# Ledger of designs, part 32: designed miniproteins, single chains, continued (3)

Each design is a single chain, and the fold is of that chain. pLDDT is the mean over its residues in the fold that is shown.

## One batch from the design tools (miniprotein)

Design m9148
Fold by ESMFold2-Fast:
Parts: structure tokens; sequence; C-alpha cells
Structure m9148 (fold): chain A 94 residues (1-94)
């Protein structure tokens, strides 16, 4: 299922992020986002993938893309009613 493939890429993205391979982290988080969008049923996973994609871009010095993805993650949590997570992620975009 799309969710399982997305989770696999999400875990690999986090592994590469930890190892400092930010370009590979981005590739895997982008794949995770594609799968989570196709599933349409796991908005928290989609938001977390956007957040970690933002972290990877921030580590590469691409602050504009980092801000974009933090904002996307925050907006998903706002729609879910998780105001604390939405504010936390929105602060990363400011």
Amino acid sequence: KAVEEGKKHYVEGKRYLFLGDYEKAIEHFEKAIEYFKKSGKEPELLADAYYNLGIAYKKLGDMEKAREYFTKAANIYKELGDEEKAEEYQKMAE
C-alpha cells in the first residue's frame, strides 16, 4: 500500500538526515510525500514528512524552501486541530 511505501521512504529520509546526507534525505522525503499524498488518509505522516524535508533544506542553507515546507506542515496540523504542533512548526517558518 502507498502508506507502507511512504513510511519506508520516510524512515530512510530520517536515516540520511541523521547521517548528514541532506540531498539523499530530500530525495527520500520527496518520495514519502508522493506516497502519502496518494493515500490521502495519513495527514499526520504527510505533515511530518514536510517538516523533515524543511529541516533538510535548512541544513543545506535553502531557507526559502525550508520555510515553505515548515508552513505546509503547520497548515496540515491546523486542519487537524493540533494547535500546539501547528504553532511549533509555524515558528520554524518565521
Scores: mean pLDDT 87

Design m9149
Fold by ESMFold2-Fast:
Structure m9149 (fold): chain A 82 residues (1-82)
Amino acid sequence: AEELRAEGERLRAQGRDLFAQGRYDEAIRLYRQAARKYIEAGDYEGAAEAYEDLAEVYEAMGDETGARLYRLNAEYYRKLAE
């Protein structure tokens, strides 16, 4: 579980860097990979954070529907983390 969580953290950090550069498609790919690694590790708090990051990218792209969907996913995983 530690290796999966650490990989999720690395992928999320890389995604944030790409998002800052305006590389939205690449940021989305890395954030989705990060969320999967967090879920596989049982780190639902990490998964929720990755889904919040996805919502921010979709919002920056003008996709409000996509942003809303990912915020709902983040809320779901935050509840699982309790």
Scores: mean pLDDT 88

Design m9150
Fold by ESMFold2-Fast:
Structure m9150 (fold): chain A 88 residues (1-88)
Amino acid sequence: SPQDQEDQIIDQVRNIVNRIMDPSQTPDQVRDDIQQMIPLIQQLSGGTSNSQSYARNMGRWARQVARRRSLTDTRSQLDSIIQNIDNS
């Protein structure tokens, strides 16, 4: 079902979040993990209300991580993605 597909995407996002939360990760590794998470967030933003809320929350969290790790280009990309989700 569409919900089962969304649940699988959420599980993939959780696995990426766990990698990003590893304090041993370099800024480059965190950037690469966020880049993997972006298309999953975009998929969830087109789904159910729960998936859309999760996408917004994860996008905002990833933006905060990008800010903390001085990932300026990734942060700007996330700002655009969050704006697109909020305007949809």
Scores: mean pLDDT 87

Design m9151
Fold by ESMFold2-Fast:
Structure m9151 (fold): chain A 55 residues (1-55)
Amino acid sequence: MPSIEELEKELEELEKEAVRLYIESAETGDQALLDRAQELIARAKELKEELDKLK
């Protein structure tokens, strides 16, 4: 069972990865990278909601 601390770290990592993929997609024009960035952003949002409910 992940702790609140572990979930917070995962959230930060997902957000950083999403930003990185978004920047890469902008530089390369690769739609697949943009799609992955959007998926990670959505997952980060879900984790944020779960964290808010656990507190």
Scores: mean pLDDT 80

Design m9152
Fold by ESMFold2-Fast:
Structure m9152 (fold): chain A 99 residues (1-99)
Amino acid sequence: MKSPLEVLTEAIREIARLVEELRKAAKGDPELQKFIDEIVSLLDEAIQAVNAGDLEAAKEALRRIKETVEKYLPHATPEQQELLRRILEVIDRALEELD
């Protein structure tokens, strides 16, 4: 079984990778760029929590990312929705493994 910090670190890394793929699709879309900036800010909070060993703060940051993604999902294109659903899957798997 992976350590809680390892699970969180892997999830943060995968979410960051998916966000970079989303950014490439966001050319000329200011609403999507604003959404990406919000997710990046929450990822930075999660990284700070992991570095502090604060498991609960890191989990809360992932939950806030999930809520932000779910709120944006109806406004996304089909290609963007696939990337957003992958982010949700990463978060759900990490939170389930940490229970």
Scores: mean pLDDT 85

Design m9153
Fold by ESMFold2-Fast:
Parts: structure tokens; C-alpha cells; sequence
Structure m9153 (fold): chain A 60 residues (1-60)
């Protein structure tokens, strides 16, 4: 679906921002992806991205 594609794009953008040293930008993209996953009713995908967000925040 278009929503699943957008969630994937946001997670990909977050990874690129993290590699560029833009941790704040990476966090914003992951938070947006979590919101979209929850809106889609995909709680499992939301939980996976929330774990990724927690790991990013714990890294610094």
C-alpha cells in the first residue's frame, strides 16, 4: 500500500540522516514512521520502529 511505501521511505531517510550525523533528523523521521504505522493499524511495525528509535536515542 502507499502507506507501507511511505513508512519504508521514512525509515530509509532516517538511516541516511543517521549516517550523515543528523541524529535529530533521524529521530524525527522514525517518529513520523511510527505515527503512520499506528494510523495504518500496524502495531507490530510500530513496535519494531519504536525499538529502533530507542536504540538510536540510547546511542548518544
Amino acid sequence: SAMNLRIGELVGEATELWHAGDLEGAIEKLEEAIRLAKEAGDEETAAVIEKQLAAVKASL
Scores: mean pLDDT 85

Design m9154
Fold by ESMFold2-Fast:
Structure m9154 (fold): chain A 78 residues (1-78)
Amino acid sequence: MEEKAGITTQEDVEAFNKRLDELVKKVIEEAGKKLTPEEYQKVLGIARKAARNAIRQGKTVDEALKISEEEAKKEVEK
């Protein structure tokens, strides 16, 4: 069965992923960089992994999004 830590429904997962996508777009825009689709997907993947890890550690959705933002910024700044 799917792990239910933090995000418990399919709808919650979809809403969370949408928030992550918007957050990553904002980070890229604020950094003043224009990424290729490939680079964008890499940053998004890193952000999603960081968020999921934070939720698994018992952090809230908002805390997970903040951690994802920080990880996305680090990747974009490379």
Scores: mean pLDDT 74

Design m9155
Fold by ESMFold2-Fast:
Structure m9155 (fold): chain A 55 residues (1-55)
Amino acid sequence: SLAEQVRRALAEAEVGEEFTLTDADGNEIRWRVELDPETGERVLVVTEAPPLPKP
C-alpha cells in the first residue's frame, strides 16, 4: 500500500531528501523528508502532487 511505502521510505531517507512514490492509480507524488523542530522527528511533506482528476 502507499502508506506502507511511505513508512519504509521515511525510515530509509535522509533529512532533506526527496523521492517519488506512485499511488494505486499510477499518479506520481513527490515527497520531501523534513525534520520537525518541535519533536525532532522526521516528517514527510508533499512537494508535488498530481492535479485533481478532471471530469
Scores: mean pLDDT 71

Design m9156
Fold by ESMFold2-Fast:
Structure m9156 (fold): chain A 96 residues (1-96)
Amino acid sequence: SAEEALRAELTAPGDVASVATSEERLLLVARDPETGEVLVGGIRAVRPGTPAAEIADLLGLYLAGAGWEEFRRHLEVEPAAERILRALRERIAALL
């Protein structure tokens, strides 16, 4: 499966792998740098015209900025993509 292939790419703590399953849908797998736990999330672009690649870039920046705890919390409750995108954009804006 796509998930199994992505999990195979995670060789070190903090690794992130993603694949676009459609123009507005992204499958993400990430390895928590603190725990080594593998997190899996399906993210949909909620706003028309938001490409999956933009979401992947935003996630990469957010995770590099130590947003792992917030990201994990969002995944645990099967969050709507709108909530994830809002939180990620706010965090990225704070890093700029």
Scores: mean pLDDT 56

Design m9157
Fold by ESMFold2-Fast:
Structure m9157 (fold): chain A 108 residues (1-108)
Amino acid sequence: MREEAEREVDAAVELLEKGDSPVNRMAAAIHLTAAELLAPSEEERDELVKRAVQRIATRKLGIKPEEVAKLSLEAQRKVLLLMIQGRYDEALELIEKETGKSREELLA
């Protein structure tokens, strides 16, 4: 189950890296939902969500993964949802608000 859940996260990240189309974002959302359902426990599900949001934020927003890791799980889930919707500016604004750091300070 864990290896299957991690493969679903990898698929979602790869889809978002290859293109910012509504179809790719929908497919990524489906893979992320499958990853959560395949997670063997609530703790592992939360860890998968944290890893997914950190990877996607780094690749799509250029944010340091450690800055995203400072966010609460609830804030990380909201950032992930905004990115899946293609609302990258709003995702970045949320990270700035929750961390208290400017865009320039958050960039890798």
Scores: mean pLDDT 80

Design m9158
Fold by ESMFold2-Fast:
Structure m9158 (fold): chain A 115 residues (1-115)
Amino acid sequence: IAEKLEEARRLLEELERETDLARLAALFDELAGLVVEILLDPAASDEEKTEAAEILLRAAELLLEAGRRHRDVTLAETAAAWADLLAAISTDPEVRERARALAREAEAVAAELRA
């Protein structure tokens, strides 16, 4: 778990600096997979799961910003889907509420980009 959290933090740091859309999407997929492993691990503490969820929520925010900036509907839809998942599975009420807010924002952006 600790090693997976360190890797997730490293991937988020890379994602924050990434300007290439294909690499940004690949980094997000790797981060999301790692976070899901932590969230589903029965050995992970509530604190570790909350940190993992917060990392993925921040990554989804960055993915949505990239989608809006580059008019990429797929990135916006991906951000919405992951935010919806976090809202459903996260145990922390604050993370769930932030995830629901992000999902609504991402869905609105995706709808705008389709128009």
Scores: mean pLDDT 83

Design m9160
Fold by ESMFold2-Fast:
Structure m9160 (fold): chain A 84 residues (1-84)
Amino acid sequence: NFEKGFAAAAAGNYEEAVKYLTKALEQDPENLDALLGLAQALENLGNYEEAIEYLKRAKRLAEERGDDAAVATAQGAIRQIEAK
């Protein structure tokens, strides 16, 4: 569930956050908050390549919706990870 994934991430339980946020995306593949949350959890686990893929999905979805702030957030996060 979405709320369980975010609670796990807030507690620093990133593996559990990935598990529940992945389930949230199985229920709603266009859940922008779940895409961003999953990418953040994966980055904290050192799974940079997978984190970038979820951020790219979030950016495309935000562009489709005209959400310029979310586009900037996702692109900024991608650039920070790629600079490592």
Scores: mean pLDDT 84

Design m9161
Fold by ESMFold2-Fast:
Structure m9161 (fold): chain A 84 residues (1-84)
Amino acid sequence: MSIDPLRARAVLLLGMGAFMAEKGEYEEALEWLKRAGELAIEAGDRELAERVLEKLEEIAEKAPPEVKEKIEKAIEELRKKLEE
């Protein structure tokens, strides 16, 4: 079975975003997770995209208000892409 490069990259970026969030670097975490979600959607991996959205929601609860607004916007954009 050939490795799906989009899915493999999405998994890596999800891990990087989670790592940055654990360090409290929420703006950086958002950039990694947003890219991971977009790649998961392009790969057709709904389960992976939903995992990315769950991680973004977790981070939004911990982030300061200015970053939380950016995360919430990214969640809305990814959900719209996932359903279209």
Scores: mean pLDDT 83

Design m9162
Fold by ESMFold2-Fast:
Structure m9162 (fold): chain A 55 residues (1-55)
Amino acid sequence: MTAEEAAEVLVRAVEAGLLSEESLERLLAGLTEAGLSPEEMAYVREAAEEALAAR
């Protein structure tokens, strides 16, 4: 799974109201364990946090 694919899935989940901030942190931990780089993790986190802030 690419960082872009992970970001897209998480953003859509946030927009659908299916993802909380707590759930996001847990999923990001899982993505780190799955082998995403620190740069990829920063990209995914930023996209998801922006979606949460936007509603």
Scores: mean pLDDT 76

Design m9163
Fold by ESMFold2-Fast:
Structure m9163 (fold): chain A 75 residues (1-75)
Amino acid sequence: EKDIKEANALIDAAVASGQIPQSLLSALKARVSPQNLALYPKDERPKKIAEDIYTLLTQNGVPVAKAKALSEKIA
């Protein structure tokens, strides 16, 4: 169970360090929102959220290895 507050802090840190474009900040925070988490059973949430974040990052030019590491860390 990853706290939404912790997930948001990790997203903010990744954007601040230049690992993720600032333009993706709102979209990434939407992926870890209570509304998005409620779409999935709690046992599936980490996997589905990691998949959603990975897809968003790779579609926006983040390298595969970095996108995978960040999605797993945030989820």
Scores: mean pLDDT 78

Design m9164
Fold by ESMFold2-Fast:
Structure m9164 (fold): chain A 63 residues (1-63)
Amino acid sequence: MEEVKKLIDEARKALEAGNYDEAEKLISRAEQLIRENPDVPEELRDELYGLRAEVMRKRKEKL
């Protein structure tokens, strides 16, 4: 759980810095950990899904 939260925080910082590729890699790693740990709180899952959608949206709009 702590690792998932850390990855989400790092992905959010990467997104804010415009490093979409790094954010996407961090999101993918967090998704992998969630698949291995089904007991991860729904709030963290929702936050990750929202962050993923935001990254995809920003990549489509481009800088």
Scores: mean pLDDT 78

Design m9165
Fold by ESMFold2-Fast:
Parts: C-alpha cells; sequence; structure tokens
Structure m9165 (fold): chain A 62 residues (1-62)
C-alpha cells in the first residue's frame, strides 16, 4: 500500500534522523512529507506516520 511505501521510506531514513541536528531533521521530515504527497496520502495519514517516526526517535534517545 501507499502507507507501507512511506513507512519503508521513513525506516530507511531513521538512521539519518537519529544522527541529525535539529535543522537537518526539519529537512528530512520535509523529504518524508514530499514523498507522502507524491504517493497521494491524506494529511491525516501523513500525520499518523510522522507521529510514529517521532515516537521511534524519542524511544531511541530515551
Amino acid sequence: SKREELERFADENLPRLLAATVEERVKIYQELVDKAKELGLTDEEIDEILNRVAERIQAARA
């Protein structure tokens, strides 16, 4: 599905997000949003996936 494609893209970019500065993270999140829009996901679906990514980053840094 389109959601699974975005989730795979997010997982592939998770190491970049974990190593990134705040400014670099903003750019990577923008890449995720752009990919999601290309895939035709709704704003609600994008928010759900990005929230899961943010939770994984927080858990990894805890």
Scores: mean pLDDT 80

Design m9167
Fold by ESMFold2-Fast:
Structure m9167 (fold): chain A 74 residues (1-74)
Amino acid sequence: SEEELQREIDRALATIAGYLVAKELLKQGKMNEEQARELVDALARHESVEDFLKAIKEMEKAETGEEALEIARK
């Protein structure tokens, strides 16, 4: 039960951060709405906060929304 709740929290946090990243990239014109939705979905599929944080750090290297999506999908 606690492990299940922790996984739900981790997914919620990943989803929230995905929305924040997508919002920023949309404002910068580096990503369109479809790519932003894919980014949020890809980040929400990470199983742990650690994996999610690794994806976010790697996305700092992305210059385009397409590169960010590729990183988020891994």
Scores: mean pLDDT 71

Design m9168
Fold by ESMFold2-Fast:
Structure m9168 (fold): chain A 75 residues (1-75)
Amino acid sequence: SPVEAELARRRAEIAARNVSEKTKQALDYLLKAYEVLGIPFLPLSYEQLKELAKKHGNEEAIKYIDEMKKIVEES
């Protein structure tokens, strides 16, 4: 799908960037949350994204959002 193709492209761009491994891990979890929700990448806060995942009852998306937040909080 166009959404899956766009998210795959963003993941490849992140992997190619010379940024910290922590940043790459956080961004990978963020993209996984969008993938399992089936939505395009949006400029949402993690709180807004988590609320959206809860409304959809998507436990997998919630898990990825929480893992991303842990990495950001440890940075």
Scores: mean pLDDT 78

Design m9169
Fold by ESMFold2-Fast:
Structure m9169 (fold): chain A 100 residues (1-100)
Amino acid sequence: KPEIKVEILDNGQIKITTTLPDGTVITSVLRDTGRLDVRTLAVIKKGYSEGKSEEEILKEVLEITEQEADFYNLSDEEKKLVLELARETTELLLEQYKES
């Protein structure tokens, strides 16, 4: 089971550190506005193609994030943090995608 650590850096970037069961550590840093998330972009792209509203897309991202948090057995505090980050990231990406 992978261990995932999420950190907000002082420059507003999100750092994700994943530790695999074999002890391999993978570090990813989101750049640009510091909040680019591949999964969130995929949900936004699919939602727009299906004619979903911004509210429906945000709800879907939050539901997926909650399911992932539960799957990885995150604490209540960690779950609240990732849900807040998912909301902020989704709102920023929706605004940017709409302006493209």
Scores: mean pLDDT 67

Design m9170
Fold by ESMFold2-Fast:
Structure m9170 (fold): chain A 73 residues (1-73)
Amino acid sequence: SEKAKEYAKKLLELAKEQSEEAREYAEKLIEALEAGDIESAQKYMAELLRLLPEEKQDEARKLALEYERALKE
């Protein structure tokens, strides 16, 4: 859906602003969520959050949740 693409883009941009490594984990998280692979999604979310400052962690969690919700529409 177009909403899923928008949330994925925002999550990737947020991660890219921190580092290329964060962007790579955000991309893997998006792919895991799209595949319904909950174990991989949890792993990549944890790695992404480790690379983000605390103030950006809640935004990243929200964007990932909105992306997952948009995939189910």
Scores: mean pLDDT 85

Design m9171
Fold by ESMFold2-Fast:
Order: C-alpha cells, then sequence, then structure tokens
Structure m9171 (fold): chain A 78 residues (1-78)
C-alpha cells in the first residue's frame, strides 16, 4: 500500500520531467487514493498534505511547485 503510493508519486515525477502534466495529475490522484487507505501516521499525513498541494499546483499549471511537493511527499514516505 505505502509502496504503491511511492510508486505512483515517482511515476508522477517522471511524467512531469517529460512535460506530461495530464499523466502526472492522474498518478498524483492515484497516490492520494492509496495514501488514504493507510493508517494516519505523521509520515502518511505529511505525504497526503504534500500530494494535495502538488495536485493543486498542477491544476494551476505550476509545474515547478508541483515537483517540489511530489518530492516532499516521497521524502515523507521514505
Amino acid sequence: EREKALENLRKALEALDNGDVETAIRYVKEAIEELLKLPLTPEVSEAIVHAYRALQALERGDVDEAKRHVEKAIEALE
């Protein structure tokens, strides 16, 4: 479950590096869905907050801010 969330966040970063914002949005949403299935630990809570902020940044077209938040979500889970 946590590993699935991490995989989706890493795929979102790869999509953003390739300029594929639509694919990145899908992977961030999938990561959030996987995170919401986990017990709410401080690490999971931090990852959820950053994943939502990444999603909001992507919806505004702020790719650089989105990348920073996806990276922080990954760091929280590692």
Scores: mean pLDDT 84

Design m9172
Fold by ESMFold2-Fast:
Structure m9172 (fold): chain A 56 residues (1-56)
Amino acid sequence: SLEEFIEEIDKKIEELEKEIAKLEEEGGDPLEIEEIEGIIALLEGFKAYLKKILEK
């Protein structure tokens, strides 16, 4: 269902945010952090789009 798909997107965003936090703590590559932030932004946009369809 769309609801289950949105929940999977939320879980993936949470996992990616935790990965950023770990990379920042460990002094990881800033470019890798920027790439993950970009992916989170795309997932948030897609989630917003799906929510609009679901509320129709």
Scores: mean pLDDT 84

Design m9173
Fold by ESMFold2-Fast:
Structure m9173 (fold): chain A 71 residues (1-71)
Amino acid sequence: LSEELEREIRRAVADIAFAVAAKTGTTISLEDLAKKTGLPLEEVQRLADEWIERGLLRRGEKENEYVGVKR
Protein backbone atom coordinates (compact mmCIF):
# COMPACT_ATOMS: atom_id res chain seq x y z
CA LEU A 1 0.00 0.00 0.00
CA SER A 2 1.17 3.55 -0.76
CA GLU A 3 1.18 6.13 2.07
CA GLU A 4 -1.58 8.01 0.22
CA LEU A 5 -3.80 4.91 0.00
CA GLU A 6 -3.12 4.08 3.68
CA ARG A 7 -4.16 7.64 4.61
CA GLU A 8 -7.38 7.28 2.55
CA ILE A 9 -8.19 4.01 4.36
CA ARG A 10 -7.52 5.61 7.77
CA ARG A 11 -9.81 8.54 6.91
CA ALA A 12 -12.53 6.10 5.78
CA VAL A 13 -12.28 4.23 9.12
CA ALA A 14 -12.63 7.53 11.01
CA ASP A 15 -15.69 8.47 8.91
CA ILE A 16 -17.29 5.09 9.70
CA ALA A 17 -16.76 5.74 13.43
CA PHE A 18 -18.38 9.19 13.10
CA ALA A 19 -21.31 7.67 11.15
CA VAL A 20 -21.88 5.12 13.94
CA ALA A 21 -21.76 7.86 16.61
CA ALA A 22 -24.19 10.00 14.57
CA LYS A 23 -26.70 7.14 14.16
CA THR A 24 -26.51 5.96 17.78
CA GLY A 25 -26.25 9.36 19.51
CA THR A 26 -23.10 8.20 21.33
CA THR A 27 -19.98 10.08 22.42
CA ILE A 28 -16.74 9.71 20.47
CA SER A 29 -13.28 10.70 21.70
CA LEU A 30 -11.15 12.20 18.93
CA GLU A 31 -7.95 11.32 20.84
CA ASP A 32 -8.98 7.65 21.01
CA LEU A 33 -9.99 7.69 17.33
CA ALA A 34 -6.65 9.26 16.34
CA LYS A 35 -4.78 6.50 18.23
CA LYS A 36 -6.91 3.73 16.67
CA THR A 37 -6.62 5.07 13.09
CA GLY A 38 -3.05 6.42 13.27
CA LEU A 39 -4.24 9.80 11.94
CA PRO A 40 -2.93 13.05 13.47
CA LEU A 41 -5.39 14.49 16.00
CA GLU A 42 -5.64 17.69 13.92
CA GLU A 43 -6.84 15.70 10.87
CA VAL A 44 -9.42 13.81 12.96
CA GLN A 45 -10.63 17.18 14.32
CA ARG A 46 -11.05 18.48 10.75
CA LEU A 47 -13.12 15.41 9.84
CA ALA A 48 -15.27 15.87 12.97
CA ASP A 49 -15.87 19.53 12.00
CA GLU A 50 -17.29 18.33 8.65
CA TRP A 51 -19.77 16.11 10.52
CA ILE A 52 -20.76 19.10 12.72
CA GLU A 53 -21.32 21.20 9.56
CA ARG A 54 -23.71 18.45 8.37
CA GLY A 55 -25.63 18.68 11.68
CA LEU A 56 -24.86 15.04 12.56
CA LEU A 57 -22.42 15.65 15.46
CA ARG A 58 -22.12 18.25 18.20
CA ARG A 59 -19.38 19.07 20.71
CA GLY A 60 -19.35 16.94 23.85
CA GLU A 61 -18.68 17.92 27.46
CA LYS A 62 -14.88 17.45 27.31
CA GLU A 63 -12.24 18.77 24.92
CA ASN A 64 -11.97 16.61 21.78
CA GLU A 65 -15.24 14.79 22.63
CA TYR A 66 -18.09 14.84 20.12
CA VAL A 67 -21.56 13.31 20.35
CA GLY A 68 -24.06 12.15 17.74
CA VAL A 69 -27.23 14.19 17.25
CA LYS A 70 -29.86 11.45 17.69
CA ARG A 71 -33.09 12.15 15.78
Scores: mean pLDDT 81

Design m9174
Fold by ESMFold2-Fast:
Structure m9174 (fold): chain A 58 residues (1-58)
Amino acid sequence: MEKADELRKKAEEARKKGDFVKAITLYLESARLYREAGDQEKYDELLAEIKKIVEELN
């Protein structure tokens, strides 16, 4: 698997388990790699997921 896809999968697994700190960290790493690869759609998608988690924790 591409490293970005692998990190995204790990972030989704962490999120499902309620480990939001780990999920956010892995989503950020994955989003950065997608952006560097030119995958704007996946980058924006992951930023939306991060935003949702951060807002839910307040």
Scores: mean pLDDT 81

Design m9175
Fold by ESMFold2-Fast:
Structure m9175 (fold): chain A 102 residues (1-102)
Amino acid sequence: ALAYSDQSNKAELAAALYGIGESHYLAGDYEKAIENYEKALELAKDDKAMSAKAYLNLGKAYYEAGDYEKAIEYYEKALELDPNNEEAKKNLEEAKKKLEAS
C-alpha cells in the first residue's frame, strides 16, 4: 500500500509538472517550461516512459528557444529510452537540419 501510494503520488506530480511545463511552452516561456520538465524528469527517473516524455519535452523547449544543440541532445536521450518514438525522430532530424543548414 505505501509503496504503491508513493509511486502513484510521484506519477501524479510528474504529470502535473508536465502540464505546467506545457502551459509555459504554449505561452512561449521556454525557460519556465524547461524548469518544470526538469522537475518532472527528476520524479520520473525510474519510469522509462515518463523519462522519455520528459526528454522529448525538454528537446522541444530547447528547439523553440533556438538551442538546437541542446534539443538534439535531449531528443537523442528520448530515443535511447524509446527508439520507436516517431515524434522524437522527426524532431531530431529537424533540429539537425536547423543546426547544419547554414
Scores: mean pLDDT 81

Design m9176
Fold by ESMFold2-Fast:
Structure m9176 (fold): chain A 63 residues (1-63)
Amino acid sequence: MDRAERLAAGVAQAQGGMSPEDARRAARAALDGNVDEAARWLQRGGGLSPETARRAAEGLSGW
């Protein structure tokens, strides 16, 4: 599995009900260094609070 797919799988697992498509969008944004976009997808797809989504997006961008 490539880096983006591994990251997407991790996001989907952590958020439970997040769709694979939304997880991939969040992962791509994070890998591009777009923390704001990654946080937005985590909020929309995963139902996370703004604070939790931003923390998760920062973590994803660091890997």
Scores: mean pLDDT 70

Design m9177
Fold by ESMFold2-Fast:
Structure m9177 (fold): chain A 94 residues (1-94)
Amino acid sequence: AAAGSETTVLTVTLTLPAGGSATLDLSAVARAGDVLTIRVLSGEADVQVAGEPTAHRLGEGDAVTVTLPAPVVTFKNPLSVPQTVTVELFVSPG
């Protein structure tokens, strides 16, 4: 098996109830110090990276890049209605 320093790309679809949230444990593909880019392909979410002081409000087409304090990210539905949010995650080794 070839060990690479390549970016890992994940597409995740989340079905969120009104005001609900889902927590993603990325520990299988990421660790503290890795760089994560989160891009919203569809829907809207408040994105809370574990260890960060503020959440990021992202809509369709928005992206944020963060250095992970911990490999855990929570996506919250900011809307008063259920929604499906599709996000693309790019993990680069730190």
Scores: mean pLDDT 81

Design m9178
Fold by ESMFold2-Fast:
Structure m9178 (fold): chain A 87 residues (1-87)
Amino acid sequence: GMEEAKKLAEEAIKIAEEARKKALEAMKKAGKNKEALNLAIAAALRAAGAIFLAELAKKTGDVELAEEALRDAELALKLAEEALKRA
């Protein structure tokens, strides 16, 4: 119910915020590396989307939406970590 959606959404927000931090670091480090820059931008956009879905899930109590936000946040983190490795 509402509390389950809130817990999942809060986890998604934490992961997405970490992804955004790593994406910003990758963007600063990438310089002329277009591959790293493109991955970092993709990570930042995915993280923003995950936060949006998570906040909506918290408001509505939608557990499935919170689970989608968590998956998007985890994908954003993987993209941000790959961007950092390639930067």
Scores: mean pLDDT 90

Design m9179
Fold by ESMFold2-Fast:
Structure m9179 (fold): chain A 56 residues (1-56)
Amino acid sequence: SRARAVARALGISLEVAELLVEASEAGKVDVAERAGAMIAAGASQEEIAAYMRENL
């Protein structure tokens, strides 16, 4: 699946990768960009997933 490929490529959880794919497919560029910044900053997978669920 796309989510599995993204999770492997970015070193993130499958859950966060699934939410990133959902944000991308929904055209929510701002949500995807913020999540990417959180990943780069070393935020926890739990924090990233929570942010995305609240904003999707």
Scores: mean pLDDT 84

Design m9180
Fold by ESMFold2-Fast:
Structure m9180 (fold): chain A 74 residues (1-74)
Amino acid sequence: MVKVLERELRTPEEAREAALELGASPELAELVGRAVAAAGRTIVEIRVLSPDRAEVTLAGDTGAHPPTFLLEVA
């Protein structure tokens, strides 16, 4: 079942915690945290599609289309 969190997550630790709460595997949660650290931007939405797959949307300006990435555990 798909689970979604729509909230600003400013740190890799917040992003990992949110992913785990949505049912992500520990490996996927680590990947989500690393994505935040690499991007240097806040997450505004995490959508967990399965324990090994998630979509992450990064913060944009008001009215801008924020970038979205698919993350998958190998």
Scores: mean pLDDT 72

Design m9181
Fold by ESMFold2-Fast:
Structure m9181 (fold): chain A 60 residues (1-60)
Amino acid sequence: SSDLVAQLVAATIGAVGAELEGRYDEAAKWYEQAADIANQLGDTELAEKYRKRAEELRKK
């Protein structure tokens, strides 16, 4: 549904905002949420990209 797409966009905006503020743990949580939503939409490639990004941010 279009509601999941809106949630994905919101999670991505949250991730970028937190990352710009140097809040890497919060940014990672947003990317993890975005990955879950992408997977629900059937976009497994996007989900893996977001999971990898969250992992990278948690290592900072």
Scores: mean pLDDT 86

Design m9182
Fold by ESMFold2-Fast:
Parts: structure tokens; C-alpha cells; sequence
Structure m9182 (fold): chain A 97 residues (1-97)
């Protein structure tokens, strides 16, 4: 699980978003982790697939409500959707953690 999650992070860093999704999904099939859902959400966000990004960041937060990265990225998704008030709420939550 950890090795696949590391591969997903590396793919995300390199802009290889389909590979990031593949490795994150494989990691999550072995163990459902907040970090795995965060990477999956980030890959979808980078692809402009905002509904999928929101779904996976929410799954990340259901496993770890203190996942600052997922709170901050949900704020970024809402900002990109023009939902500025909702974005501010989520970014503030990330700052409080």
C-alpha cells in the first residue's frame, strides 16, 4: 500500500494524472487511507474533474477529519467552481488544523 501511494504521489508530481489515479486506486484497494483518497482527489482536481475531486476529498475526510491537505484542496475546488463563500469556509477549516 505505502509503495503504491508513493508511486501515486510521484506520478502526481510529474503531471502523470492518469498514472496517479491508477496507483492511488490500487493502493486504496489494499487499504482505504485518507492519504490515498487525497492523492486521488488531487489528480482529479488537476484534470478539471471537480465533482470526482470533491467526492474523493470527502472520502479522505470521512477517514481523517484532520487531513489539512484535503480541507485545503476542497477549498481550491470550490474556488475554481466560483463558490467563493464555500471555498473560504473550507480553507479556514484547513488553517484551524
Amino acid sequence: ADQLLEQAHYALLMGRYDDAIKYARKSLSIKQTSQGYTVLGQAYLQQGRYDEAIEYFNKSLSLDPNNKISWRNLGRVYEKQGKHELAEEYLKKAEEL
Scores: mean pLDDT 88

Design m9183
Fold by ESMFold2-Fast:
Structure m9183 (fold): chain A 58 residues (1-58)
Amino acid sequence: PLTLDEARVRELRERLMREGWPEHRALLAAETLVESELKEEAGITLSESDRATVESLR
């Protein structure tokens, strides 16, 4: 069984790959998005790099 975080990463990775992203890029972006979401849920401020990645994927 997958954790919720692993499930989120998998779903985002698969979505990005369907949009034409190469697997390694899709995985990195999905991990960054999930980490950013978890940080926001925990009340942690996102780094500029993480924020830029999230914004580029919206």
Scores: mean pLDDT 70

